Designed miniproteins, single chains, continued (3). Designs and how they scored, part 37

Each design is a single chain, and the fold is of that chain. pLDDT is the mean over its residues in the fold that is shown.

## One batch from the design tools (miniprotein)

Design m9260
Fold by ESMFold2-Fast:
Structure m9260 (fold): chain A 93 residues (1-93)
Amino acid sequence: SSELKILEEMEELIERLEESKDLEEKRKLLLEIETNLGILAISAALGLLSEEARRRLAELARRLAELAEREKDPELSERLAALARDAAALAAR
């Protein structure tokens, strides 16, 4: 499934984001995660998100929310919180 491949890529990006201490790298990783979530939103609108994809999105939403709480940069914290909300919304649909 292309949706599961995108989720696997997002999981790898979030793992890299959790380990990163560089603001520029974090911004680049966030942009890639935002782009991938946008593609998944289109897939959701087309009815293509499986139960497995929604479960994995819910777990990613939790991880993004935890990162938002730990992030000291206001811009990155806000973007992480927004991503967590959007991912959770897609998982619930």
Scores: mean pLDDT 88

Design m9261
Fold by ESMFold2-Fast:
Structure m9261 (fold): chain A 100 residues (1-100)
Amino acid sequence: MAALEKEKEELREEIARLVEEAVRALSEETLEEAQRQAEDAIKYGSENVKKAAEAILAGKEAFAEWAREAARERLAEAELEELRAALEKAREILAEVKAA
């Protein structure tokens, strides 16, 4: 039992790290486009969308920290199979960001 919970915690930490690395790997052009979209999201978005937009507008470091925390929160209740699928997806996203 303890081993399963440790594996889940290690997977959550790895996914959060990959999400943070993906945000930090964004090109300046992609970040500037995201910031333009974030300005519109602040005006017309829901409360959660506005919080995401505020982090994006605060810059790459704030966006990376917000993305890491959001990933951890979203995965807090996730089962082992869901965590493994999320890890695979996070790796794909990071590879695509680095290739762009």
Scores: mean pLDDT 80

Design m9262
Fold by ESMFold2-Fast:
Structure m9262 (fold): chain A 90 residues (1-90)
Amino acid sequence: VEELIERAREAARAAAEAVARDPRLRETGEQVLALLLEAIRAHSDPARTQQLIDEALDLLGQAGASHELMAIAAGHAGEALRLAQEAAAA
């Protein structure tokens, strides 16, 4: 369980790092990381986890991230969600 949660956190950090490569989105990347880490902490509540991930992706879109960057961030967020749900099921 703990290993799956740590891997989910690594996926969240990867999403934030991809966002932070655009200097305009550095602060947004930090906020996305915070929301994704909270989503992982909420892994026993699927509705809350999904809400926090949706909030992170909405924040990124509002900050003007490209469609390509949105797809990359959504991919990492989806991996974090998958690992967190797997941890909750274990």
Scores: mean pLDDT 78

Design m9263
Fold by ESMFold2-Fast:
Structure m9263 (fold): chain A 83 residues (1-83)
Amino acid sequence: MMNPAALEKTIASILAEVDRLVAQGDYDAAIALLEEAIHTLELLKQHLESQGDQEGVALLDRYIAELRARLAEVRALAQAARA
């Protein structure tokens, strides 16, 4: 069973590492980390959907949206850094 508190801590850790990579100018690494995290959550969501866990699916949808928003921001920062 998925632990919501452990998932929240994991997402926070991923976002902190993304912020560290962005601060170092490692935009490609930050983008790759976000894309990998999103893909992993989408696979977990598919698994929870197969189990009928509607609450878990809704929670994952929120975190996927948050990571996708951050991915868009990092991509914009990478473009600005190349201008």
Scores: mean pLDDT 86

Design m9264
Fold by ESMFold2-Fast:
Structure m9264 (fold): chain A 80 residues (1-80)
Amino acid sequence: MKEKLEKLIKETEKLLEELQKMIDDKAPPSEIGKLLVQAGKTIVEASELAEKIKDEEFKKKVSELGSRLSELQQRYSDLV
């Protein structure tokens, strides 16, 4: 399922880019929260597929995306 994993990684990257932009633009917290949930779901799916494939490069990529999501979640918390 390498194609599905690549699509999930690209989708997650796009969601993280949109999240960064929304946080920078001071979008409503409710809209940022919705996108955070969506990004979380895609990273979980990508992580599960990377584990099944047992590809170290994909696992590293997914881990990096997860770290970026965590950073954006912290930035979102700072907007309170």
Scores: mean pLDDT 80

Design m9265
Fold by ESMFold2-Fast:
Structure m9265 (fold): chain A 109 residues (1-109)
Amino acid sequence: SLAERLARLSEEAAAYGVELGRRAAAASVERLREAHEEARRFGLELGAEFPPEVQELLGALAGKAFATEALRVGRELGVAEERIAAFEALEAEEGARLQEAADRLAAAA
């Protein structure tokens, strides 16, 4: 079904975000930014055949999963407090973006 297909794409977007976030957690700020943009773009591309609301949701899912995993791994690795603060800010921003994308999709349905 369409719902099952969307659920699978959502899992793929989140999984890719997690993988990139884990790898980027100890990286420079520049590399972290590039990896975050890559995760979001992957999610958007997964939704390419769907309406913009679905594309944005998948992009937001990948970005949120990236931020959450980068923060978790960054804490485990004991990266500098300033870097943890940056990850916490990114996680909060991506959480808000995901909520906005979900709200837009709900309004479009």
Scores: mean pLDDT 84

Design m9266
Fold by ESMFold2-Fast:
Structure m9266 (fold): chain A 69 residues (1-69)
Amino acid sequence: MSPVQIQVARHELEELREEILANENLSEEEKKRALDLLDQALRYFEQGRVEEAVALVREAKEILERAKK
């Protein structure tokens, strides 16, 4: 991955982290799980494992979407 793509990934993950932390409908356990997924996703992006990183980001977003219902 290019350095620019890694920086974009970091920015997106930081925004998602802030949304997770601010979400009043998520339990502390759900927040921890979502944050752990974002941490793993960043690690995979840094390793060039983009498909695996995207899958983890989607899982974290699904946790947020379930909280909207």
Scores: mean pLDDT 78

Design m9267
Fold by ESMFold2-Fast:
Formats: C-alpha cells, sequence, structure tokens
Structure m9267 (fold): chain A 97 residues (1-97)
C-alpha cells in the first residue's frame, strides 16, 4: 500500500502527464500527483457532472493507458494510487530538495 505522503519519482510516461497537470518538480508526493491528475481530467471535460459526479472517463487517453482502466472516481483515487505505485519509484523525503 502506497502512503499518500510518500515522495515518488515518476517514470517518463507519468512525468509527461504530471507536467501537463502543472507539476514540474522531478519528485512529488502520491497525494499531490493523484490530486493534480484528477483535476487535469476534470478540466479536460472527462468528468461526469450528473449523478456520477467525479467519475472520469479515461478511455482512449494517456491517463487511461497508464491506469489500465476506462474510468475512475476522482473522489476515491485508489486507482490513481495503484497506477502511481506501478509508474513511480518511492524516494526518501530528503531527495525532494
Amino acid sequence: RLDPRQYVRPDPALRALLEEAGITSPITTVEEAAHALGLLALLRGLGDLGENAGVVDASGTPLGELLGADSFDSRNPSALWDMLRRHATPVPASAAL
């Protein structure tokens, strides 16, 4: 299980998405990355605004390819955390400088 406050170094594919989300640092926390990716998806109009508000349709997007899933719930970012665990290397907090 990945700690939301764990610092991680993303791989090149995740790095590209995080840079689009405004994260230019080479190291970020799991919760910062998940939050930024969720906001990016909603800003791109992939989110449902009805009874499934917060559900993101990631099908056919680079985010969906990294997730290995067609959709995720931005209010419950467990799928984003699992993807971060697969596409990012945990680093000690001292490496965030």
Scores: mean pLDDT 68

Design m9268
Fold by ESMFold2-Fast:
Structure m9268 (fold): chain A 92 residues (1-92)
Amino acid sequence: STARILARAEKLADQAKKSTDESEFVKVLNDITSMAHLISILSNTKRTYDLENRLSDLAIEAKQAFADGDMKLRNEKIDEMVATFKDLLAES
């Protein structure tokens, strides 16, 4: 069910936005990118791999924003990750 997978990603994104611990934050973002990786492998299309790569880049940017103390940018990048994950599911 794509709806259940999306709900899981949205729940992880909400957890990331509430995380004050960097290691928990990184783990949660890695859980989202790991789900994206499995979807891209199963779909095996250039478009799903491109969206997975975009998600990975957004996760790197979110981690950098966390390290810099920029909570607004961090949350914006997490929202972009969710939007990209929705696109990935639609293309799968």
Scores: mean pLDDT 90

Design m9269
Fold by ESMFold2-Fast:
Structure m9269 (fold): chain A 85 residues (1-85)
Amino acid sequence: SIEEGKELARKGLELAQEADKLAEENNVLAGSIAGGVAALVGAVALLLATKGAGEDAERLGRRAVELGEHGIELAKAGNNDLSLI
């Protein structure tokens, strides 16, 4: 649904922000890049939801959440392996 897509997009954007903060604190480039990609994907998901593409918004919103969570993990682990993105 459109609402589900918006909720997932917002969650992805929140996780992306957390990944960026943690990556900055720990000086982890891969975490910052993963957070940046999560933010971009989340923003696109939110745009798609606004245009009525609820199913596409849900798919990209879920991906943004996944990428944001991964960015947080990379930042916490001090892992700079860009191939994991």
Scores: mean pLDDT 80

Design m9270
Fold by ESMFold2-Fast:
Structure m9270 (fold): chain A 66 residues (1-66)
Amino acid sequence: MSPNEFLKAVSELLKKYNASEEEKKLAEEAAFAAISGDYDRARELVESIKNEELRKELLELIEKYE
């Protein structure tokens, strides 16, 4: 998966789950951490997201990108 495809998939999940501005910020920071190879930081940021379904799919997406 390319970084652009990964960012698009993250954006689509945020729209699907009607993410709050706080959740969007956490997911965006997590996506950039993953693209830079900091997968531990990416997972830490996603674990802070309150929506369980969004959190689960973002974690799966990060694992797929890794």
Scores: mean pLDDT 85

Design m9271
Fold by ESMFold2-Fast:
Structure m9271 (fold): chain A 92 residues (1-92)
Amino acid sequence: SIDVPDELLQRALERLTEEEPRYRHLTPEDVREMVEALGKAASAEAQGSDKAEEIYNRLLEKLGLDLSPEEVRRLALRAVEHLVEVQREAQA
């Protein structure tokens, strides 16, 4: 798992759910899984592997969401953007 404090994951989730209230059932651990899945998929794509879709499908199953792999990728990207902003604010 990524070495990010749960309190930062929680703040990122709060920002995500303010934009998309439908995701209020998600937990800080779900945000961690999104970050990990995005990193694994990006690494697979950089290596010319077609495993990115499998990674996103597993993420969808864990999150219990009825989304396409492309939509969950966008969700994970937005969660990472919020997490990066929260981490920058915490180091200020």
Scores: mean pLDDT 82

Design m9272
Fold by ESMFold2-Fast:
Structure m9272 (fold): chain A 70 residues (1-70)
Amino acid sequence: VTLVPLTRATLAPGVNVVELPTPQAAGTPVVARDAAGNLVGAGVVLADGRARVTNYAPAPVEATLHAALS
């Protein structure tokens, strides 16, 4: 699995919908990592090309979203 950086975003706690600068196929897994590389969230690309990502932390986190490609 190759992680491809898509965009930086500030994720609110819980479910976020983030617009992606580069379209990804619907159903592509997305991983959110902080500046230190820690996993802070995960989700999937929606049919409209936006990423639905859940932030697991109880606070907002600045993260980079990555597409997880096989």
Scores: mean pLDDT 82

Design m9273
Fold by ESMFold2-Fast:
Structure m9273 (fold): chain A 108 residues (1-108)
Amino acid sequence: SSEEEKKKEIIEKFVEIMRKMGLSEEEIKEAVEALEKLSLENQEEVYDLAVEAALGLLGEEAIEERIEELIKKTNKPEEQEALRTLEGILKKIARRSEERLEKLLAEF
């Protein structure tokens, strides 16, 4: 279906972000399994958070707050648990982005 195609595309784009940010293959696998449990709406929201985190626009505290709001709007326990897993992944992306910025600034 069109929705299943969109979900697959979001997962593929998210995997690209995780690889570019230097996450391990085991972390990527865990994130993919969690993403597959999400509704399309929650996948789109989590993808937007991953982009913002990778760009250094969203830190760990803000990620935590945004994920808690998604959990409050989510009725399925398995999807809430998947969002908790993805919170950890998003925080790792944010930390990697900050480390890369610090390294870049140290060269100047």
Scores: mean pLDDT 88

Design m9274
Fold by ESMFold2-Fast:
Structure m9274 (fold): chain A 110 residues (1-110)
Amino acid sequence: MVNIRFEEMTEEEFEKRLAELEKKYGQKPMVVRVDVRSPEDAEAGARRIAEALKEAIKNGKPLVIHVRAPSADLAGAVVGRALQAVQEEIEKATKEADVHIFLEADEPLP
């Protein structure tokens, strides 16, 4: 079973949250950080997130993903592409995996 959680978070808050999750799980989670500034960054980032998701799901490891982008829509699109690429692995997961996805946009929410 795969549990996926989305939170909006700044880079400064991310380090504190990562330490809290390490304490919660009693182990260091897998960490993927993606900074999206171009279409090429978006494609590479989505692929990198998808590979980390496959590994975490297959091995039942906690995974923390931090995506920074100019807009929340772009950050969400990168994550959505990665999740679509690993949908079959999520549906067929035999081990429990916790995935935390932190989104940071350069523009503050209104």
Scores: mean pLDDT 79

Design m9275
Fold by ESMFold2-Fast:
Structure m9275 (fold): chain A 73 residues (1-73)
Amino acid sequence: SPEQQALLLEVEKGVADIHASALKLDSSLTREEIEAEMERFLRRAVENLRKAGVSDAQIEEFRRYVRELIEEL
C-alpha cells in the first residue's frame, strides 16, 4: 500500500544512516559483524512496527527488505 511504501522508505533511510555510521567508525567491519548489527536493529524495528499497527505479513516483508538491503553492501 502507499502507506506501507512510505514507511519502508523511512526505514531505508534509517538503515542507510546506520550503515554509513558503522563504516565511518571502522571500514574493516566484517559481513558477520554487520549482520549482527542488522539483527539487533531488526528486533527493535519490529517492536516499533507492531506498536504502529503494522500486520505480521507486512513485518515479514519489512524483514526481507532490510536483509536485501544489507546484501547489496
Scores: mean pLDDT 66

Design m9276
Fold by ESMFold2-Fast:
Structure m9276 (fold): chain A 84 residues (1-84)
Amino acid sequence: SAADLEAMREKLATEGREQREEMEKLLAENPELREEFERQRPEIREKNAEAAKKLGELLGVDPKTIFDLFTIGDPEAREAVLAA
């Protein structure tokens, strides 16, 4: 519902990435919430999605994995990219 969406957006503003996993589950179950969230940050999300897709094609791995590797400062993540 709209009330649930508004409450979730306010939580994201305060708790940010801490609610990321819970939000992903809600977006997967509610396509309308997913569309609204995409409109909230279209430019950033679109750019990250395009980059992840292209890197996934080049490396032959899931775009989701590449998306998580965008915060690469972790040696394990770097090694995965080099191994691909």
Scores: mean pLDDT 55

Design m9277
Fold by ESMFold2-Fast:
Structure m9277 (fold): chain A 74 residues (1-74)
Amino acid sequence: MRVTVTLTLTARTGPATLEVTFLSGERAVLTAEAGQTSTAVVEVELPDGLLPGFAEVVFRDASPGDALDVRYEE
């Protein structure tokens, strides 16, 4: 099954960098400047009936109020 994962990083008060590793092994890196959003789209190939999951999520240079939005589409 192919699932499209849309990651949106919102940096509210300072620059933010987000590193994501999925359980399936795909990686994404997002960087946003203060007051901006960054979007990455990752296609994840999974066996049928499984949902994408995160093995690791690392915030670098994150500030209070920064947010990650995650959207899944098949």
Scores: mean pLDDT 76

Design m9278
Fold by ESMFold2-Fast:
Structure m9278 (fold): chain A 79 residues (1-79)
Amino acid sequence: SAREELAKRTAELFEQLARRLGADAAIAAVSAATGRAFASIAEAMQYVAELIRRAIEGDEEAERTLERLTALLEAKLAE
């Protein structure tokens, strides 16, 4: 489904950003997309995993947040 494809893309991009630009860049992207502060990469990862789960279950707000996160991750990786 489109939600499953979005979830997969978001997870892959988040992993790529964390590996290539570091944890701080990945945390900053999630914070920008969600409006939330995270103390660690582990907290950001847990939140992204929860957003993915909720979006797959049909949560439209979670889906919109993942779309926003995906766009930010793609933009940072293009730099």
Scores: mean pLDDT 84

Design m9279
Fold by ESMFold2-Fast:
Structure m9279 (fold): chain A 78 residues (1-78)
Amino acid sequence: SMEEIEAFERRLLAEALRAARAAAGQPDPDVAISLVEATRERLLAEIERELADRPELKARMQAALDTFAAAQVARIRA
């Protein structure tokens, strides 16, 4: 249902934000980047599983997560 999809999106966003906050607290940039990348890989797997029957929504959420992760990595490298 749409309600279940919205709940999944909120959970995914909360997990991504927690990872970004944890990465911001890491003094070692390589460790921070590894945390962001590990979280991205895990959340991509969840998106693939939960949205297997919704390819267009799956593609949009994967792209949004990739954009978010890339921005976090760029921030850490700056």
Scores: mean pLDDT 86

Design m9280
Fold by ESMFold2-Fast:
Structure m9280 (fold): chain A 57 residues (1-57)
Amino acid sequence: SLEERAERALEDLRANPTPVVRRVAARDLGLSLAQVETILTDRERGLALLLEAYRRF
């Protein structure tokens, strides 16, 4: 589901939050770097951002 995809993406990003990984995630998801930092620091808001991004596919 989109929810499971978002949760896995959040977990993967938080497990390996290097500058390169953050830039690639921002590009691929159409998010700003500030939004990627939100994913790293705020689980609830981060999941909402990832769900919104995946709904654009």
Scores: mean pLDDT 82

Design m9281
Fold by ESMFold2-Fast:
Structure m9281 (fold): chain A 77 residues (1-77)
Amino acid sequence: TAFFPVLVEKTLLEGGDPVPYLREKQAPLAAIREGLRRALEALGVAEPIELPDDRDALLALISELSRLVREGRLPRA
């Protein structure tokens, strides 16, 4: 649903970690990927980043991005 992409984007931009909520609500993989893509775009990451196909790997990446946003840093592709 449209809710999960918006939640992921907003939470990451605020330096929060959406992963616990996404696990609890069993958010669809496609919605998680779309939310992460929106967050990366909003953060100004212009280079294509290869997103994992594995759910656990994708959620781990989201948690790491959350930490980097809180520290005022962004990952490089």
Scores: mean pLDDT 73

Design m9282
Fold by ESMFold2-Fast:
Structure m9282 (fold): chain A 65 residues (1-65)
Amino acid sequence: DENKKPKKPIEELLKEAKKKKSDDVLGGDVPASFYSLISEKVISKETLLTKHKSEKHLKNTIPLE
């Protein structure tokens, strides 16, 4: 049932919304744009996945060698 399981549990969504309200300063500018970017890149899941993983890995290895 899509109504019962919208892939993302409303409970989890609500939790994030509450947390965002408290930390709006950190995620008030970027999150909005980030969500939009993700939605557009959804078509290229492979590219997005590879980029995200590569960026994270590179950042952890290269920045503070």
Scores: mean pLDDT 51

Design m9283
Fold by ESMFold2-Fast:
Structure m9283 (fold): chain A 68 residues (1-68)
Amino acid sequence: SLDDLLAQFEALYRQALTVHPPDDVSAVLAQVAADAGAESVARGLSLDEAQRLLLQRAIATLQALLAA
């Protein structure tokens, strides 16, 4: 569900803040939001689909930051 994605995002975000500077995490997530927003507009996604896409991309990005 969307709530499950949000909970996963929040857990990963908190973990990222223990390893990376807050400004770096914020900058990366701002880029993810811009890219996911542009993709949602280009694909004509509904609000729910756009929110799910944003969370999925943010989760993947935070996982990559933690693996690096």
Scores: mean pLDDT 88

Design m9284
Fold by ESMFold2-Fast:
Structure m9284 (fold): chain A 89 residues (1-89)
Amino acid sequence: MKEIAEIAREVLERLQSLADKAKGDPEAARVLRQGGTAAATAMILDPEAGVRYLERAAEQLKALGHTEMAEEVQRILDEARKRLEEVRA
């Protein structure tokens, strides 16, 4: 439980950092802030639901034309998924 909470906290902080960098694009910043909060909150109870919220955020960013931000969210997702699998092993 503590390890999952730590992963959720790091995911939230990383997406908030990306949102701060995206402050010149309010829609991208909103997707990152809302996606990060939803993913972190869901991940504590259901790690797979947390991962799905990150996938949704990446898809929304790509649809907005922010391909590089979507790729960064995908990297955060891949790292979180790997760490969640290590906790479950």
Scores: mean pLDDT 83

Design m9285
Fold by ESMFold2-Fast:
Structure m9285 (fold): chain A 75 residues (1-75)
Amino acid sequence: MKEEALRRVEALIEEGLRAMLAGDFESANAKFREALDLADEAAKQLPKEEAQELVLRTVGLIIRAIGDYVQHQLL
């Protein structure tokens, strides 16, 4: 189920951002990898369009989380 997979991905990325803000880059990296792996596995069960959307949204959320962290450090 795409919605359930996306919700789990969002939770993992939020945990990753919290880890980065705490200076725990090892945990952050592990959470982001887990989110990508989960999205990739879920994508295998979905039609091509939905699979692409899930993966791209997952990548976008990770980029946004890293951007939010960098902005917090610089601004």
Scores: mean pLDDT 82

Design m9286
Fold by ESMFold2-Fast:
Structure m9286 (fold): chain A 79 residues (1-79)
Amino acid sequence: ALTPEQAAAVRALTPLEREVLRVIGFNPDGVTPEEIAERLGVSVETVQRAIDRLVALGAVEKKKVGDKTLYRLNPNLSG
C-alpha cells in the first residue's frame, strides 16, 4: 500500500510523469527509458527527468541487468 505522502506525490505528478508511471506499471519486469520514449513519442531525456522524479518519490526503482538499466514499480507499493 502507498504511504499518504507517496499517494499525495503521485497525485501531484504532471501528465507526462503519470504517463511514464503508467507505462512502467504495465511492465512489471522493468522497461528501459528508450522503450518508454518510443511508446510516448518523446525524447529519452524527457523520460529520464520523469523517471528521476518517480525514483526520488520511491514509486519506481532502478535495476541494472547486465548492460541494461531497467525501471520498475517499487514492489513495496504493489502489496
Scores: mean pLDDT 77

Design m9287
Fold by ESMFold2-Fast:
Structure m9287 (fold): chain A 97 residues (1-97)
Amino acid sequence: NKAKEAGEGAALSGKAAAEAARKGDHTGAAAAGVSAAGASFNAKLAKEADEEAGKLAEKAAEEARKAALYAAKGEGEKGYEEGEKAAELGKKAAEAG
């Protein structure tokens, strides 16, 4: 299921962004951002097959990208919070797919 894959990817990216934010890991934040962009692409493909699950995955990927951006800027608390939110949304998208 493309929606499940996209949701899992978004959740993984969100967790990576949260961890990078917690550690102040500039390189990890950049990697999480790239991973989140990939999840976003997969979510758009999933949305074509399953609009509801795909929309949840797309939202999760967007939050993961925001988390990575906050982490890259050194906003650790915001990066962690958005990363955890992305992980939760990604899990929900994967379960819906």
Scores: mean pLDDT 80

Design m9288
Fold by ESMFold2-Fast:
Structure m9288 (fold): chain A 94 residues (1-94)
Amino acid sequence: AKEEMLKELEKMAELVKEEYEKAKEQGDEKRVEVYEKIDLLITGAMTHVEEGRFELAVRFVEQAVKLAEENKLPEEFIKKMKEILERMKELVEK
């Protein structure tokens, strides 16, 4: 559970990094700020997983997805984040 959960969060962190670099290259300061906030939530989720707080880690990722939707980030990015979140939820139920 813990190693699998961290692997899913690492995939999400990589997606955020890719979108952050694109926003930075485009000079989109507002999107850069949003991706930085999402990165902090994912880092927090990783810390909760390391300490065995799996349900709290899922809630942090849910907040990250909500922030992405509220700020109208790319639909494809949001879809990928939701797929990772769903896999993480399944890991908590096992």
Scores: mean pLDDT 85

Design m9289
Fold by ESMFold2-Fast:
Structure m9289 (fold): chain A 83 residues (1-83)
Amino acid sequence: LEEEVDKLIEEIRQLAAEGRPLDEIDAVMKRAEEVIDKLPEEKQPEYRKRVGRAGAIARFVRLAHEMDAEYQELKKKLEELEK
């Protein structure tokens, strides 16, 4: 089970690096939480912290992708207005 959580954390990082939608990342995070709930209580906080950290990084990566898209749209509008 611990090894399964580690695998899911790696999957979250991989999805974030590939710029996958937040919904896909959240689905993997939800699966990780389900596996963590099956771990001994003593280990659950540690793994939840690791999953939460990976999820936070994924959200920052997603925000960066959305900001880039918005920047490109503004750039296009600026070209239409100025040129």
Scores: mean pLDDT 75

Design m9290
Fold by ESMFold2-Fast:
Structure m9290 (fold): chain A 74 residues (1-74)
Amino acid sequence: SPVDELLAQLETLLDWLLAHGRPITPAERADLVAQLERIARENYGLSDEEVKAFRERVTALLDAYGARQAALAA
């Protein structure tokens, strides 16, 4: 599905950032979420309900990434 493809691309990006020790700033996180929501709405034609569910999944991945990044820094 388009949602699963976007999430797989995000996971690949986050894995690359972890491997290279590149943290995501709060501003970069907000921009990334906004860009992914725009792609979901404009390119894939997702409904408001589907975009909300997609945003929740994106946020969960970013939260997991942040936790992993913090654990590596500790």
Scores: mean pLDDT 82

Design m9291
Fold by ESMFold2-Fast:
Structure m9291 (fold): chain A 81 residues (1-81)
Amino acid sequence: SLEQAERAMLLVLNLVLQHAHRNRLSQEEIDAHLQALAAIWAEFVRTGDVEAMRARVLAYVREHYPEIEAEVEAALDRALA
């Protein structure tokens, strides 16, 4: 549902922001990552494709934040169940 997808994306944003602040990323780096996640969300709003959204989020996290990949995957799976 839209509500499950919104909850999933908010959990992902929270995990990414917590990680970024713990690792003292620059505001420019944080803004770039938020923009990338916003683009994934915009595509979901256009298509309604939850599986594509999940896959794109995990691919992005795996590339940029591999240390939190398992936590993000678990959060997505719980929210989208």
Scores: mean pLDDT 84

Design m9292
Fold by ESMFold2-Fast:
Structure m9292 (fold): chain A 70 residues (1-70)
Amino acid sequence: SELLKTIGQILRAIGEEEEGRLKYKQGKLEDALKSYERALEALSEAADTPTVRKLRSRIEANLAEVKAKL
């Protein structure tokens, strides 16, 4: 179902976001960048819900912070 697909995409995005945060904390900026990009890819086909919008905005902000340091 579309709902189950969206839940799976959200869970993948959260997992990639957590990996990105860990890599960023370790100073591995290129690895952090890749993890955040994968998180956004996981959300690319997700239904446009408030949860998805908030998660996407948070990940985009983190991605921008990493890019500013590259």
Scores: mean pLDDT 87

Design m9293
Fold by ESMFold2-Fast:
Structure m9293 (fold): chain A 91 residues (1-91)
Amino acid sequence: SADEAFKAFKEAFTDPSKSIEEQLKALRDYMEADTDGKHLPELWNFIASEGAAERLQKLIDYAKEKNDKKSYLDIKSLVLTAPFELDIKLE
């Protein structure tokens, strides 16, 4: 469910033992489960409070390195929905 995917995303994103690939997978699983954007306000509050914008940048960079166009474009689309300005480079 979207609720479980969002919980798993937050756990992966705050766990220093998780690889960048595992964090990307957790974000991807969340984006695929929450098609209605039910948790988008909570996602942006979490990103702002945890300083997770830097981690989003690392996910974007990793997706580019792996030529994972789907992940890159989906994260780029997600970032454009942010209700505040993020220090993230999309290009």
Scores: mean pLDDT 78

